# Designed miniproteins, single chains: the designs that were tried, part 51

Each design is a single chain, and the fold is of that chain. pLDDT is the mean over its residues in the fold that is shown.

## One batch from the design tools (miniprotein)

Design m1866
Fold by ESMFold2-Fast:
Structure m1866 (fold): chain A 71 residues (1-71)
Amino acid sequence: SEIEALSKEIGELLDKLEEALKAGDEKTARELREQIMKKAEELASAIPDPELAEIVLSTVKQEAEEIEKKA
């Protein structure tokens, strides 16, 4: 499933974002943030239900923001 594949990839990118931020690698963290956002938009576009798509996109954005705040 495209949805399952994108969800897994986003999770892996979020883990890498946390590692980059802890390492002080601002360039890599910025690039990972951009990739996460692009994948989140792709995931939302793959979901036929607009309400569910909005929830998923918001959830990914919130997860990335929380990682950034903790680092």
Scores: mean pLDDT 83

Design m1867
Fold by ESMFold2-Fast:
Structure m1867 (fold): chain A 55 residues (1-55)
Amino acid sequence: SPVDRLKELIARLKEKTPKELFIEQLRLMIDSLDPSDPLQREIAEVLKEAIEEIK
């Protein structure tokens, strides 16, 4: 699924990107998403979980 591919990409980026910069980028992505779209809502949830795991 698109969400599973996104989770894999997030895991890879965690290893290569400075922590603070990566968290900042994830926050910006969340802010750009449309909460009325079910897929975009699911993506936002995945990104929020990724931020909590990185902290």
Scores: mean pLDDT 80

Design m1868
Fold by ESMFold2-Fast:
Structure m1868 (fold): chain A 69 residues (1-69)
Amino acid sequence: MEKKVEEAKERIKKDPKDVEAWVELGEALAYLKKYEEAIEAFEKALKLDPENKKAQSLLDSAKEMLEES
């Protein structure tokens, strides 16, 4: 999953408006249990695409996991 984090970061460096790259970054960070960093990535995705239901669901899940920790 570290490789997926780096790949997503490289995509973001090339295109900071790549909503899918921000979502993938958040998912990879959540897999590593880095929930605070995952939340930041999902929030950035939602800034770019507020209607992105996948990013909204993943943000809610990451916040719940952080609170349960």
Scores: mean pLDDT 82

Design m1869
Fold by ESMFold2-Fast:
Structure m1869 (fold): chain A 91 residues (1-91)
Amino acid sequence: MKELAEKVRKAGEEAAKILHDAGKERNDPSLIEAGDRVKELAEKAARYIEEGKLQEAANFTTAAVLILVGAGIESNDPRAFEAARKLAKAA
């Protein structure tokens, strides 16, 4: 379980970095905010995985993926959709 928690945490950090880099490049604060939210949700998911609460973890990972998809739709930035795919694959 600790290995899975670490994978989810790292995927969330990578997704947040992708959105932060995109937001900085585009001067778009909504992408930076979305990155911060994804990182927060992935960290909560990782904590629940460490506690053996896989359903709760899945709920938080799903919320993070939906934020990434929403950010991609609103910004028209394909990097947000790529980040969503990577996070979903890690979980």
Scores: mean pLDDT 82

Design m1870
Fold by ESMFold2-Fast:
Order: structure tokens, then C-alpha cells, then sequence
Structure m1870 (fold): chain A 75 residues (1-75)
């Protein structure tokens, strides 16, 4: 599964590749809240704050009880 591949790449610090894997997971299942949340984590690690905020917001919209990454982004 693409989401699992993204998780492995994230653990290895291969953030650009993790982003691509999570995007594929989302392409196959757009309502996959966990993939959106994980994409936000990878984007945050890359300093891509605006994209991370968008991904975190989508994860929250799909699953309101999911961890709030956006609350930790600088103003």
C-alpha cells in the first residue's frame, strides 16, 4: 500500500519520496484521512508550510478527531 510505503520513507527521512507515496495513496483513495495527515507531516518536515496546512485541514475535514498539525505551524 502506498500509505505504508510513505510511512517507511518518512521514518528513513526520505521526505520528498514520502510526499510522492502519500499523494499516490490519496489519488487512489481521496477520503483517506490518515494519508492526508501523513502528507502534512512530511510537508512540514520539508518546510513546505502552506501545503502542510492544506493537507492537515483536509485530514481534519475528513476525520475531525485526527491530530491537529496545523495548530503547531508558525503564524
Amino acid sequence: AWNNLGNVLLDLGRYDEAVEAYKEAIRLKPDFAEAWNNLAVALLALGRYDEAAEAAAEAKRLKPDISQIGAKLPA
Scores: mean pLDDT 77

Design m1871
Fold by ESMFold2-Fast:
Structure m1871 (fold): chain A 72 residues (1-72)
Amino acid sequence: SKAEELVERARELLKKAAKEKDPKKAIELAEEAARLGEEAARLAEDPEVKLEGDIVAGLALILAGVVKTVYG
């Protein structure tokens, strides 16, 4: 489904954000991952896919917050 594809893209962006050395770029990637995860959760008809989207979004927001705190 479109929601499952969004979860997959969000996970890939989150992995890239975690490995990114540039804090500004890491924040941008993490915030995009959060956005896609939230969109997946909103579109998901399957509760499991909704939960996966919410988890990825939450982790991405935590990463963005940590990077902002350390480097901003």
Scores: mean pLDDT 89

Design m1872
Fold by ESMFold2-Fast:
Structure m1872 (fold): chain A 65 residues (1-65)
Amino acid sequence: MLSKEEEEKLVEEGKKAFERGNYEEALKLYEKVVKSKGPLAEEAFENALKVAVEILKRAVEKVFP
């Protein structure tokens, strides 16, 4: 399992990636925290859902203008 310190770092890096528009990197970082099943796993899962919604929205907008 990841330590709490490692989870905090990954969540912070994921938030920065999301802010930069790097949704794939943000999802990958949050996925690591979710898989750890530690204290930040729930927060990381919620953040991952927000990123996934943005990816799906952009994908749908390209197909259905």
Scores: mean pLDDT 79

Design m1873
Fold by ESMFold2-Fast:
Structure m1873 (fold): chain A 71 residues (1-71)
Amino acid sequence: MKELALKLIEESDLVGAALITEAVVLYNMGEYEEAIRLFEHVREYARSQGREDVAELADQLIKEVEEKKKQ
C-alpha cells in the first residue's frame, strides 16, 4: 500500500495528491469503505484527465484496501 500510494502521489497533480493522501489517512484509521470511495474518485478523475496509468495505480490501491478489509 504505502509504496503504491507514494508512486500514485508522484504521478498526480496537487488535487489528485490531496485526495490520495486523505484516502491513505482513512485507510490507517480503519475507514476502509471511505478510503475505497476516495480512491474510486481518484481513478475516475485520472481517467477524465486521460491518465489511464494513474487510474490503474488507483485500481491497484482499491484492491489492496478490499483485501485488508477481508482480514
Scores: mean pLDDT 78

Design m1874
Fold by ESMFold2-Fast:
Structure m1874 (fold): chain A 73 residues (1-73)
Amino acid sequence: MEEELRAIVEEQLARLAKQKEDLLRQKASLPDNPEGVAQRKEIDAKLAAIDEEQRRLEESYQRALAILEEHRG
């Protein structure tokens, strides 16, 4: 159960890390013009959403472990 939860969290974090890498690569290739500025803002918003998702995943994992530990005590 704990190992399964850890595997799921690691898999999701790996997917988010891949998405973040792809977005950063896109951002680096954008031109310095009004369209590029608008797209950078969109990418920055997506990166912030990914960071928030990673934080939530870690928090959920820690909370689940705490609940399991309380049940064992």
Scores: mean pLDDT 80

Design m1875
Fold by ESMFold2-Fast:
Structure m1875 (fold): chain A 68 residues (1-68)
Amino acid sequence: MSFKEEVLEALDRYIERAEELGDEELAERLRKIKEQVEAAKTSSELHEQVGEFAELQQELLEREREAR
């Protein structure tokens, strides 16, 4: 499996988690990153989107904690 495919699978899992949390804003932000990852033609473009995805992963974990 390519690195890009692994990132897309991870994005799908995090989108589902954001939707389960009821956080439509975060889910939409994750979907935009997914579109950018799918559109990435170079390793540099993919790397930029992976960095943004990492920030959203941290945000999701923080929001899940605050939803207690």
Scores: mean pLDDT 82

Design m1876
Fold by ESMFold2-Fast:
Structure m1876 (fold): chain A 76 residues (1-76)
Amino acid sequence: MEAERERLEKEAEELFEELSPEEVVELRKEQEEAAKNKDEEKGREIAKRAKELLDAIRAEFEEMEEKVKKILEERK
């Protein structure tokens, strides 16, 4: 059980390294720039991309959280 927990923690760290909040910050900057230029089409594209990125992060986090909960429930 400890080995599975360590593997999940390592996967989480790799995920956070790859999905650095810097990518989200850059998307926010581009969205603000598009809004300033009244580039509605670009703004919508950026917003959709940001939502897609957040949805992907959320889905991976939920899967990982469910795996951790299962392991913890078995230990309790």
Scores: mean pLDDT 66

Design m1877
Fold by ESMFold2-Fast:
Structure m1877 (fold): chain A 91 residues (1-91)
Amino acid sequence: MEAVEKALEHLEEALKALEEGDVEKAIEHLKKAQKAVNELPEKYATDAIKAQALLLVAQVSLDMGDVEEAKESIRAAKEILEEIKKKLEEE
């Protein structure tokens, strides 16, 4: 559960950074979230891959200056990770 909690914390910090206009800080937190997602159990590999793809879209969107698309992709990845967290808590 540490990896999913760590990923969620970094995504929350990335969203806060974007609300403050700090794109560089948001990218730093996205990279940390991506690393945490790679540490998720193999049992959740399909959902982890989906979350990782959304985080890559968010990073590309920020590189292109599209903050709103990045926020939407981060929120979608967060929803996937929150569902993984629920499943881990039920085990």
Scores: mean pLDDT 84

Design m1878
Fold by ESMFold2-Fast:
Structure m1878 (fold): chain A 74 residues (1-74)
Amino acid sequence: MTPEELAEAAEELARAFGLDPDTVQAMRDIGRLAGEGRPLVRRPPLATYDPDQVELEISPEEFLARLRERLAAL
């Protein structure tokens, strides 16, 4: 799955949950970073979803499943 495909899927999920445009944009950015497989800065575990802290070990399918779960919990 391409970075753009993951970004679009994340954006669609955020829109489906009725989130505001800023949150939709953040979800799109997270999806893009996950799709790129870029090296990300690692720090002690944090409770917040930061685009720079997306886990690279998650497959595209697992990323989308986790995103659905997190959005449903908002």
Scores: mean pLDDT 62

Design m1879
Fold by ESMFold2-Fast:
Structure m1879 (fold): chain A 70 residues (1-70)
Amino acid sequence: AAEETRDRILEAAVKLIKEKGPENTTIEDIAKAAGVSVGTIYRHFRSKDELLIVALMREIADKVAEWLGE
């Protein structure tokens, strides 16, 4: 079950993008924050850009749900 690993990678990416911005967020930073190897990230995502797009879409959806709930 790689779904937990993929979810943690996305969570770490969202957190780092919010802290440092996408340009200052590296795959290595995301790997360290998620507790996985860089190779593990590339097994789930084809590129850094793909990971960032998916992470941003997830963050937007989650925040919209929170804001509508308040």
Scores: mean pLDDT 78

Design m1880
Fold by ESMFold2-Fast:
Structure m1880 (fold): chain A 65 residues (1-65)
Amino acid sequence: SMEEEIDKLYQEALEAIKNKDFERFKEIMSKLQELAEKASPEMKERIQQKVDEVLEEYNKLLEEE
């Protein structure tokens, strides 16, 4: 399902941030953006929530570099 795909991409994005793999992170964020374009309004809200969470972790990492 789209929800399972979103959750999978969310976990992969967090792992990419943890590993400082910024190329992988950009790839995953692009996939989340593509899903958002195709998603229902309810799923768009869920995707945005997950995107906000991963961006918060990404910004926290950047502040230390």
Scores: mean pLDDT 81

Design m1881
Fold by ESMFold2-Fast:
Structure m1881 (fold): chain A 82 residues (1-82)
Amino acid sequence: VEEDYEYVKKFLEERKDEELIELVDKVYEKNTIEGKLLLGTAASFIRIIDELERRFPDPEETERLRDTLIKELKKSAEELLK
């Protein structure tokens, strides 16, 4: 899950989303099963979106998917951290 955490963090660093990086760091530090599942799921979605962009280049759709991922990740991270 360390690789998943690093992958998600790199994705957020490239987007300069400092607030979400802080939330993701806190989720990782708590080391819960739910937190590990969240980070693993997010990392998998990032990989899927990157693969979709590579095979079927649609920058508008790809950006929409990434925005959706960020919104859902933020909601889930906030819920886990309370």
Scores: mean pLDDT 81

Design m1882
Fold by ESMFold2-Fast:
Formats: C-alpha cells, sequence, structure tokens
Structure m1882 (fold): chain A 75 residues (1-75)
C-alpha cells in the first residue's frame, strides 16, 4: 500500500539524517538514499526516476558499469 511506502521512506530519511549527524561515511548514507529513490520511483511511477535508480546502482557497484549503462541508454 502507498501508506506503507510513505512510512518506509520517512524512516529511511530519518535514519540518513541521524547517520549524517553521527559522521558516518558518505558511502553508507548513499546506500540509504538509493533505497529512498527506489520508493520515490514506485510512488511517482516516473520512468526517469526508475532510470536514475538503475544508474545509481551501477555507480555504487562500478563506475565502469555505470558508463556502459549510460552509453546503452544514449544509443
Amino acid sequence: KREELVAERKKLSDEAYELKKAGVPKEQIDEINLKILEIDAKLSGDSRLRDMVELRKYELQSPEKAEEYAKKKAE
């Protein structure tokens, strides 16, 4: 249900904010921000947000894979 997604997004947002205050490495915060983006894509139905989720997943795994994904999208 949409209410469950909204509640989950708020929990993740609050968690990211708390971790930023605690000085946790940016990489860990980026993982949580990716989960928030996935929920935003589900709530909005925006294909552009879905594409951003996919690209960000590749960026976190390998910059080289992200470049390959971007090239395929351009063609």
Scores: mean pLDDT 75

Design m1883
Fold by ESMFold2-Fast:
Structure m1883 (fold): chain A 58 residues (1-58)
Amino acid sequence: SELARVVRDVPSLGVGNPAVAAGTVVRVTHRLEDGLVVAEVVATGERVVLPESALERL
């Protein structure tokens, strides 16, 4: 698992997926097709789907 910081505000990408603010630290758990990743928000444990382009590796 890889730690990353969200570099821009990401709107909800679908039903059940929350919006994620810039500055949020996430742990990448799985890489999807089309440049999307599944991650967990470190502070909350919440599962989110984000574009990999919105992440900066820590």
Scores: mean pLDDT 78

Design m1884
Fold by ESMFold2-Fast:
Structure m1884 (fold): chain A 57 residues (1-57)
Amino acid sequence: SNLQKRIDELEKRADELEKKLREAAQKYGFDSPEVQKLRDELLDVNAELARLRKEAL
């Protein structure tokens, strides 16, 4: 379904953001602006994933 494709794309994006966040944390530190931006993006993606998963039920 179109909904499943959107969930799959967001899950892939979340994985990529988690990888970038780990790399940024190692380079710049956990309290850096770089990490804060990635954390905010990951929170937004996870919130949208949670919403879509509820709609799929």
Scores: mean pLDDT 86

Design m1885
Fold by ESMFold2-Fast:
Structure m1885 (fold): chain A 57 residues (1-57)
Amino acid sequence: MAAAEAAEAKGKAAEAAGDYRTAAAYYGLAAKEYISLGDLEKAKEAFAKAAAMISKL
């Protein structure tokens, strides 16, 4: 839903700005929202992106 998509969009914006910590936080939030929606595939993708952002720190 809109909350998960908004969090993912903010994560992408932070990533584009080079703010990997903020990007990781928003991707993590998006993953939690996708889990609550039952979309496990999108949740896994969002967690993977969050982990990738953290690895760049």
Scores: mean pLDDT 81

Design m1886
Fold by ESMFold2-Fast:
Structure m1886 (fold): chain A 69 residues (1-69)
Amino acid sequence: SDAELRAETERLLEEAERLGVRVVVEKGNYDAARQAGELMREAERLVEEGRYEEALKTAREAVDLLKKQ
């Protein structure tokens, strides 16, 4: 459902925010944090537009980018 997609997107965005802080503090990788931040903003815009499946995919991309650091 759209509600479930939105909730999962919000959870992934929260995870990406935590990972971004960790990547900056522990790895000094500001470029990865910036790129993930751009993906997170795009996912938030997609949620506002009701495009929940695309928002979920974009939020997951942010998490995946940060995890490979």
Scores: mean pLDDT 87

Design m1888
Fold by ESMFold2-Fast:
Structure m1888 (fold): chain A 81 residues (1-81)
Amino acid sequence: GMSQEDLARIIGLILRAIGLIIEAEKSKDLEEQIKLLEEAIKLLEEALEIAKAAGDEELAAEIEKQLKEVKEKLEKLKKEK
């Protein structure tokens, strides 16, 4: 199974990414929204690589789903720029 250190890293990355997504949704500044979502994507991509390396297919699939949703939000915001 996944190591406790890998699991703790994944949880920390996901929680930070969620915080950034919430702040982006609260922001009225388009540039700030883009920056926050780009940082959230980086954190989720790091979490995904750890999950894949650990062989946790279920967790990897959930992170990939979240990544797709955040990337779709970012692309919509970039079209407004």
Scores: mean pLDDT 86

Design m1889
Fold by ESMFold2-Fast:
Structure m1889 (fold): chain A 85 residues (1-85)
Amino acid sequence: SSLVEKNREALQLAAELHRAVEAGDKEGAKKYAQELISLLRSMGMDEYAKKAEELFKKAEESGWDRSYVVEFVNVVNIGLGEADK
């Protein structure tokens, strides 16, 4: 798939993650966060995927604390920006 297609998929997954967190849907949040990590790896953003994986573990352990979710999404957004270069 093209980088444009992968970037579109990542944006959709990030939106679904935000919706799941806002709704208190912990299972949905876990699913979409894992899919975002996998997508970053598929784009060659292995360093950002690793950072996101560490933040995902902290978010899950904390019961999806907002601080870890925000940091997770920030790492994903930075990785998406790097994939465009």
Scores: mean pLDDT 80

Design m1890
Fold by ESMFold2-Fast:
Formats: structure tokens, sequence, C-alpha cells
Structure m1890 (fold): chain A 67 residues (1-67)
């Protein structure tokens, strides 16, 4: 189980803006939840699909790239 560090969360937030089409505020909020809840990669992917409206494929690629 990979837990997101603050540095990985910052990278994830940047990728969510650049590739996911999220605002900086939305991306920062989602990344912060991942750190605070110590989400696994699978849980992070589910969060991106459910709350950020990303496809499962795009969510998986962004999470993988952030790690």
Amino acid sequence: SSRFTPEQAERLARLLVERGGLSEEQARGVAQVMVDLQLTAEQAKQLLVEFAGLSEELAEEIVKEAL
C-alpha cells in the first residue's frame, strides 16, 4: 500500500490541473484529502473518479505518475 507524502500530493495536484482539467483549488483539496486519510493508490483512484469526475483510465495514470 502506497501512502501519499506531501511532496507526492503536490505533484498529484499539478497533474490533476495539467491532465485532469481541475482548478488549482480543486486539485489541492483532492490531494490534501489523499494525504490526510493516508489513501492507498486504489482508494486515490476511486476518489478521483467519484469526486473529480475523471475516467478510471485517466485516474489510474495520474496516480501512477504521481508516485
Scores: mean pLDDT 79

Design m1891
Fold by ESMFold2-Fast:
Structure m1891 (fold): chain A 81 residues (1-81)
Amino acid sequence: VREAARLVLEALMELLKIAPKEEILRIIGLILRAIGAEIDEDAEEVLRTAEEALELAKKLGASEEIIKKIEEAIELARKAL
């Protein structure tokens, strides 16, 4: 769970660097959810947060490196379920 949550957090921090102003609050919300899920060891919430982060990353045209980190987080969260 921690490794998956960390990968989501790293990807979301990179998304903040490229995000338009209107998406910043949404990304901050996802960061807070990922932190909470790591603290609670909630693999389902990490998975949901990572899936939402993946949709946002694709919408924003994020790099393949960012997309790959989120996809790796999704796989790790699924294995923790």
Scores: mean pLDDT 80

Design m1892
Fold by ESMFold2-Fast:
Structure m1892 (fold): chain A 70 residues (1-70)
Amino acid sequence: ESKLKKIFEEVLGVEPVGINDNFFELGGHSLLAVKLIAKVRSEFNVELPLRELFENSTIQALVDYINSKL
């Protein structure tokens, strides 16, 4: 959870980011989404499909997804 929060803050260039904050509402777009996916793959060894990020755009939802793949 704290690692993913830091990844969101780094990718979006904004802080603080809350667990229920939506990636796209914080100013995220497709290029930043690709960067987020790359950092998730590097940090958690989990492949996050772009479609899952569009469907699950909050830190909480993505934590739940990543934990389901670990």
Scores: mean pLDDT 77

Design m1893
Fold by ESMFold2-Fast:
Structure m1893 (fold): chain A 67 residues (1-67)
Amino acid sequence: MVTADDVIEAARERLPPEVAERVAERVRAGDYAGAMSIVGEALLAGLISEEQARELLRMIREAERAS
């Protein structure tokens, strides 16, 4: 079971601190679509690999479904 806290920790491990905190703020606000958008932008900017982005997006979707 993926929680919002699991997503926040995963983002902090995979993204630059400022981007990870933006994802954390969206997730805490229940804005999972906004969190996914930030991860997508980070992928386009080359800040995260495709594999890491896919895993993080999967976790965000699972947390949304569990909420």
Scores: mean pLDDT 85

Design m1894
Fold by ESMFold2-Fast:
Structure m1894 (fold): chain A 55 residues (1-55)
Amino acid sequence: SEELLKEFDEVVSEALEAGIPIHEIGELIYEAFKKGLSMEEIIEELRRYIAEHLA
């Protein structure tokens, strides 16, 4: 959906601002798609990864 695409873009921007390299973000997204995760689940995985990076 349009709302999920916007949320996805925002969470990717947050990951970049947190200092996570674009290639790590790309790898996480690729692996999540490969595992058959939904867009909503990929967004949640990115949020979890950001939280772990900041801890």
Scores: mean pLDDT 83

Design m1895
Fold by ESMFold2-Fast:
Structure m1895 (fold): chain A 98 residues (1-98)
Amino acid sequence: EEAIRYAEEAIKWAEKGIEALKNGDYDTAVEYFKKAAEYFRKAAELSPDPEVARLLRMAAEGFEQAAKYAEQGDFDTAIKVAEGALRLARRALELLRS
């Protein structure tokens, strides 16, 4: 399904964003989190299950927040927020595949 493809791409960008933050590449991390959020929103729009769509929107909002914390220099909070959003995204992907 198309929703699965967008969710998988979003997770890849999210994982790269977290890695960039941990490596001190803050500008790259912000761009990757924004890209992840965009793909999660597309996945939510295509999701037939409203609960899965809700989880994907929460993941998108989480990565938008992580980008803002990174822009503010709060990198530890940005990592924690991004990791939380990634857990929601992985749960949504599991449900999309079932």
Scores: mean pLDDT 89

Design m1896
Fold by ESMFold2-Fast:
Structure m1896 (fold): chain A 55 residues (1-55)
Amino acid sequence: MKEKIKAAAEEALKKVKEESVPLSEAAEEAAKKYGVDKEAVLKEALKRADKIVEE
């Protein structure tokens, strides 16, 4: 299950880059596709994005 959340978060970030949609919207769509919790996907995506900003 953790792997599905990680994959969904990765796809959500990809959609933000490709379609310029809000992360919350992209996370919700990815969560529906993978059948995982939206909040978990959003938290994982934010965790990944935060690590990129930390220089």
Scores: mean pLDDT 75

Design m1897
Fold by ESMFold2-Fast:
Structure m1897 (fold): chain A 65 residues (1-65)
Amino acid sequence: DVTRETAAYIRAIAVTIETGGEGVRIEDGALVMYVRSEDKKAIEAAEEAKREAEELGLKFEIKEL
């Protein structure tokens, strides 16, 4: 569903921009967000984005750097 994918992608991009993260990618059909392990606020925001995406039935993975 383009609408669900678009919403999750925009959310991940917004969090990445706000936190200065490494970015967001689509890997093997999953939305992957990269965050720095020392940035607790970025991790919290990424976890919220993951919950929202998973509620929409999308695969979401957080990778800590």
Scores: mean pLDDT 70

Design m1898
Fold by ESMFold2-Fast:
Structure m1898 (fold): chain A 68 residues (1-68)
Amino acid sequence: MEEEVKKVEEAAKKMIEVVEKLIPDENARRQVKEAAKEAIEKAKEGMPVEEALKMIEDAIRQAARDAS
């Protein structure tokens, strides 16, 4: 449980850093940050790491489209 949550938190932090570097749009960055928070909360509730990471990846993909 703790290891899974930590893995999602570390991946989310890394992904947010990349998004902030590549995507200058504030709304797109906010979307990704909100999705990361939700994924971390779901991981704390017992969601598998792979499902939580998919939520973040889907949000990044959508934010990239919206920022284009």
Scores: mean pLDDT 77

Design m1899
Fold by ESMFold2-Fast:
Structure m1899 (fold): chain A 57 residues (1-57)
Amino acid sequence: SKEDALKELERIAQQLSEETRKKRVEPLIDKFKAGEITPEEALGEAVRIAVEEMKKR
């Protein structure tokens, strides 16, 4: 589950702009790798970031 969540986070990150990835998604992935947030929290926030980016498009 943790490995699957990390893979999904990285997949979402790759679909976003470099700026959004570095400023918002990479810190989220770092917190997840450190065990500071749950897979549900990490994926939920990443999806929220992606939806906001897509709405801008």
Scores: mean pLDDT 80

Design m1900
Fold by ESMFold2-Fast:
Structure m1900 (fold): chain A 65 residues (1-65)
Amino acid sequence: SMARKEQFIKEVAEKLKLPVEKVRELAELQERGLEAEAAGDEARVAELAERILALAKELGLPGLG
């Protein structure tokens, strides 16, 4: 459910004291990464992993591997 996903994003953002918009962006990038991995698109996985790492550094999160 989109509503349930949005609620979870807000709860994570509040718990970690991060902007909701940034947590939503991170969640969307992770979801796209999982879809690319399932499709065997290694180039897309690498691209999304780099974007996730950059956003994680911006938010002060230790590396999302």
Scores: mean pLDDT 79

Design m1901
Fold by ESMFold2-Fast:
Structure m1901 (fold): chain A 75 residues (1-75)
Amino acid sequence: SFNRDVALSLIRALAAIAKLAGEEETAELLRRAAEAAEAGDIEEAARLVREAYEAAGEPELGERVARALAETLRE
């Protein structure tokens, strides 16, 4: 689906940006989240996104992004 493909592209872009910023843990968690999302594991993808943002010091933003991702993947 278009929205799923866009969501996957955005997660991968965020992972690349995190890696360039030197945020290795956040980058790896986002990379794994994209893999889980591509495999259709919505719960695992959302969990990994929350952990990625928590590692970056942004737990509240992580919760919002994880929710938006789960809603997009469930369409």
Scores: mean pLDDT 85

Design m1902
Fold by ESMFold2-Fast:
Structure m1902 (fold): chain A 119 residues (1-119)
Amino acid sequence: MVTLTESGGGTVKEGGSVTLTSKVSGIDFSEYFKSWYSQKPGEPLKWVASISADGSATGYAEEVKGRFTISQDFSNSTSYLNMNNLKVEDTATYYSALSFLGTSLPTYWGSGVKLTVVA
């Protein structure tokens, strides 16, 4: 069974930093694109960032460019979303995902991790 175990959410002050993590098991980590998506209550799921299977390419939504960095560690099968200079509008549930096509519809999803940014 493929499992994405997410951590690193919680409550953070505006201007602060947090790193969300997604540990993958049950699949070959090196064969999948890793993505992060955000969802606010009553809003659609939004793409945030992706990293290619080999790590050679990254992509970011316009609103997070320069603030967020996606990375991965093959030795522990974990992807990371490092989130800097947090804004109140970054408050959302964040989902990690695995796919063959980066920003396309993912094959596997994490259960979501809540982040609350307070002024």
Scores: mean pLDDT 86

Design m1903
Fold by ESMFold2-Fast:
Structure m1903 (fold): chain A 74 residues (1-74)
Amino acid sequence: SREELLKEAEAAVYLLGIATDYVVAKRSGLVSEETLKKIEELIDKAAQAVREGNVEETKKLYEEARKLIDEAMK
């Protein structure tokens, strides 16, 4: 349905946010490989949540990834 497609699209925006933040963090050289691997795991989980149209889960994963990056860049 159209509503299901819109939920997948909204969830995909959060996934794109995580992926974008990951690329920036990796290129900065300020974030450890251990933290980058944790963000990669969050990207995998977010990709699954997108297929399910689970906006709340992708938003939560986005916030978790953001927190990891902010903590690493102190």
Scores: mean pLDDT 88

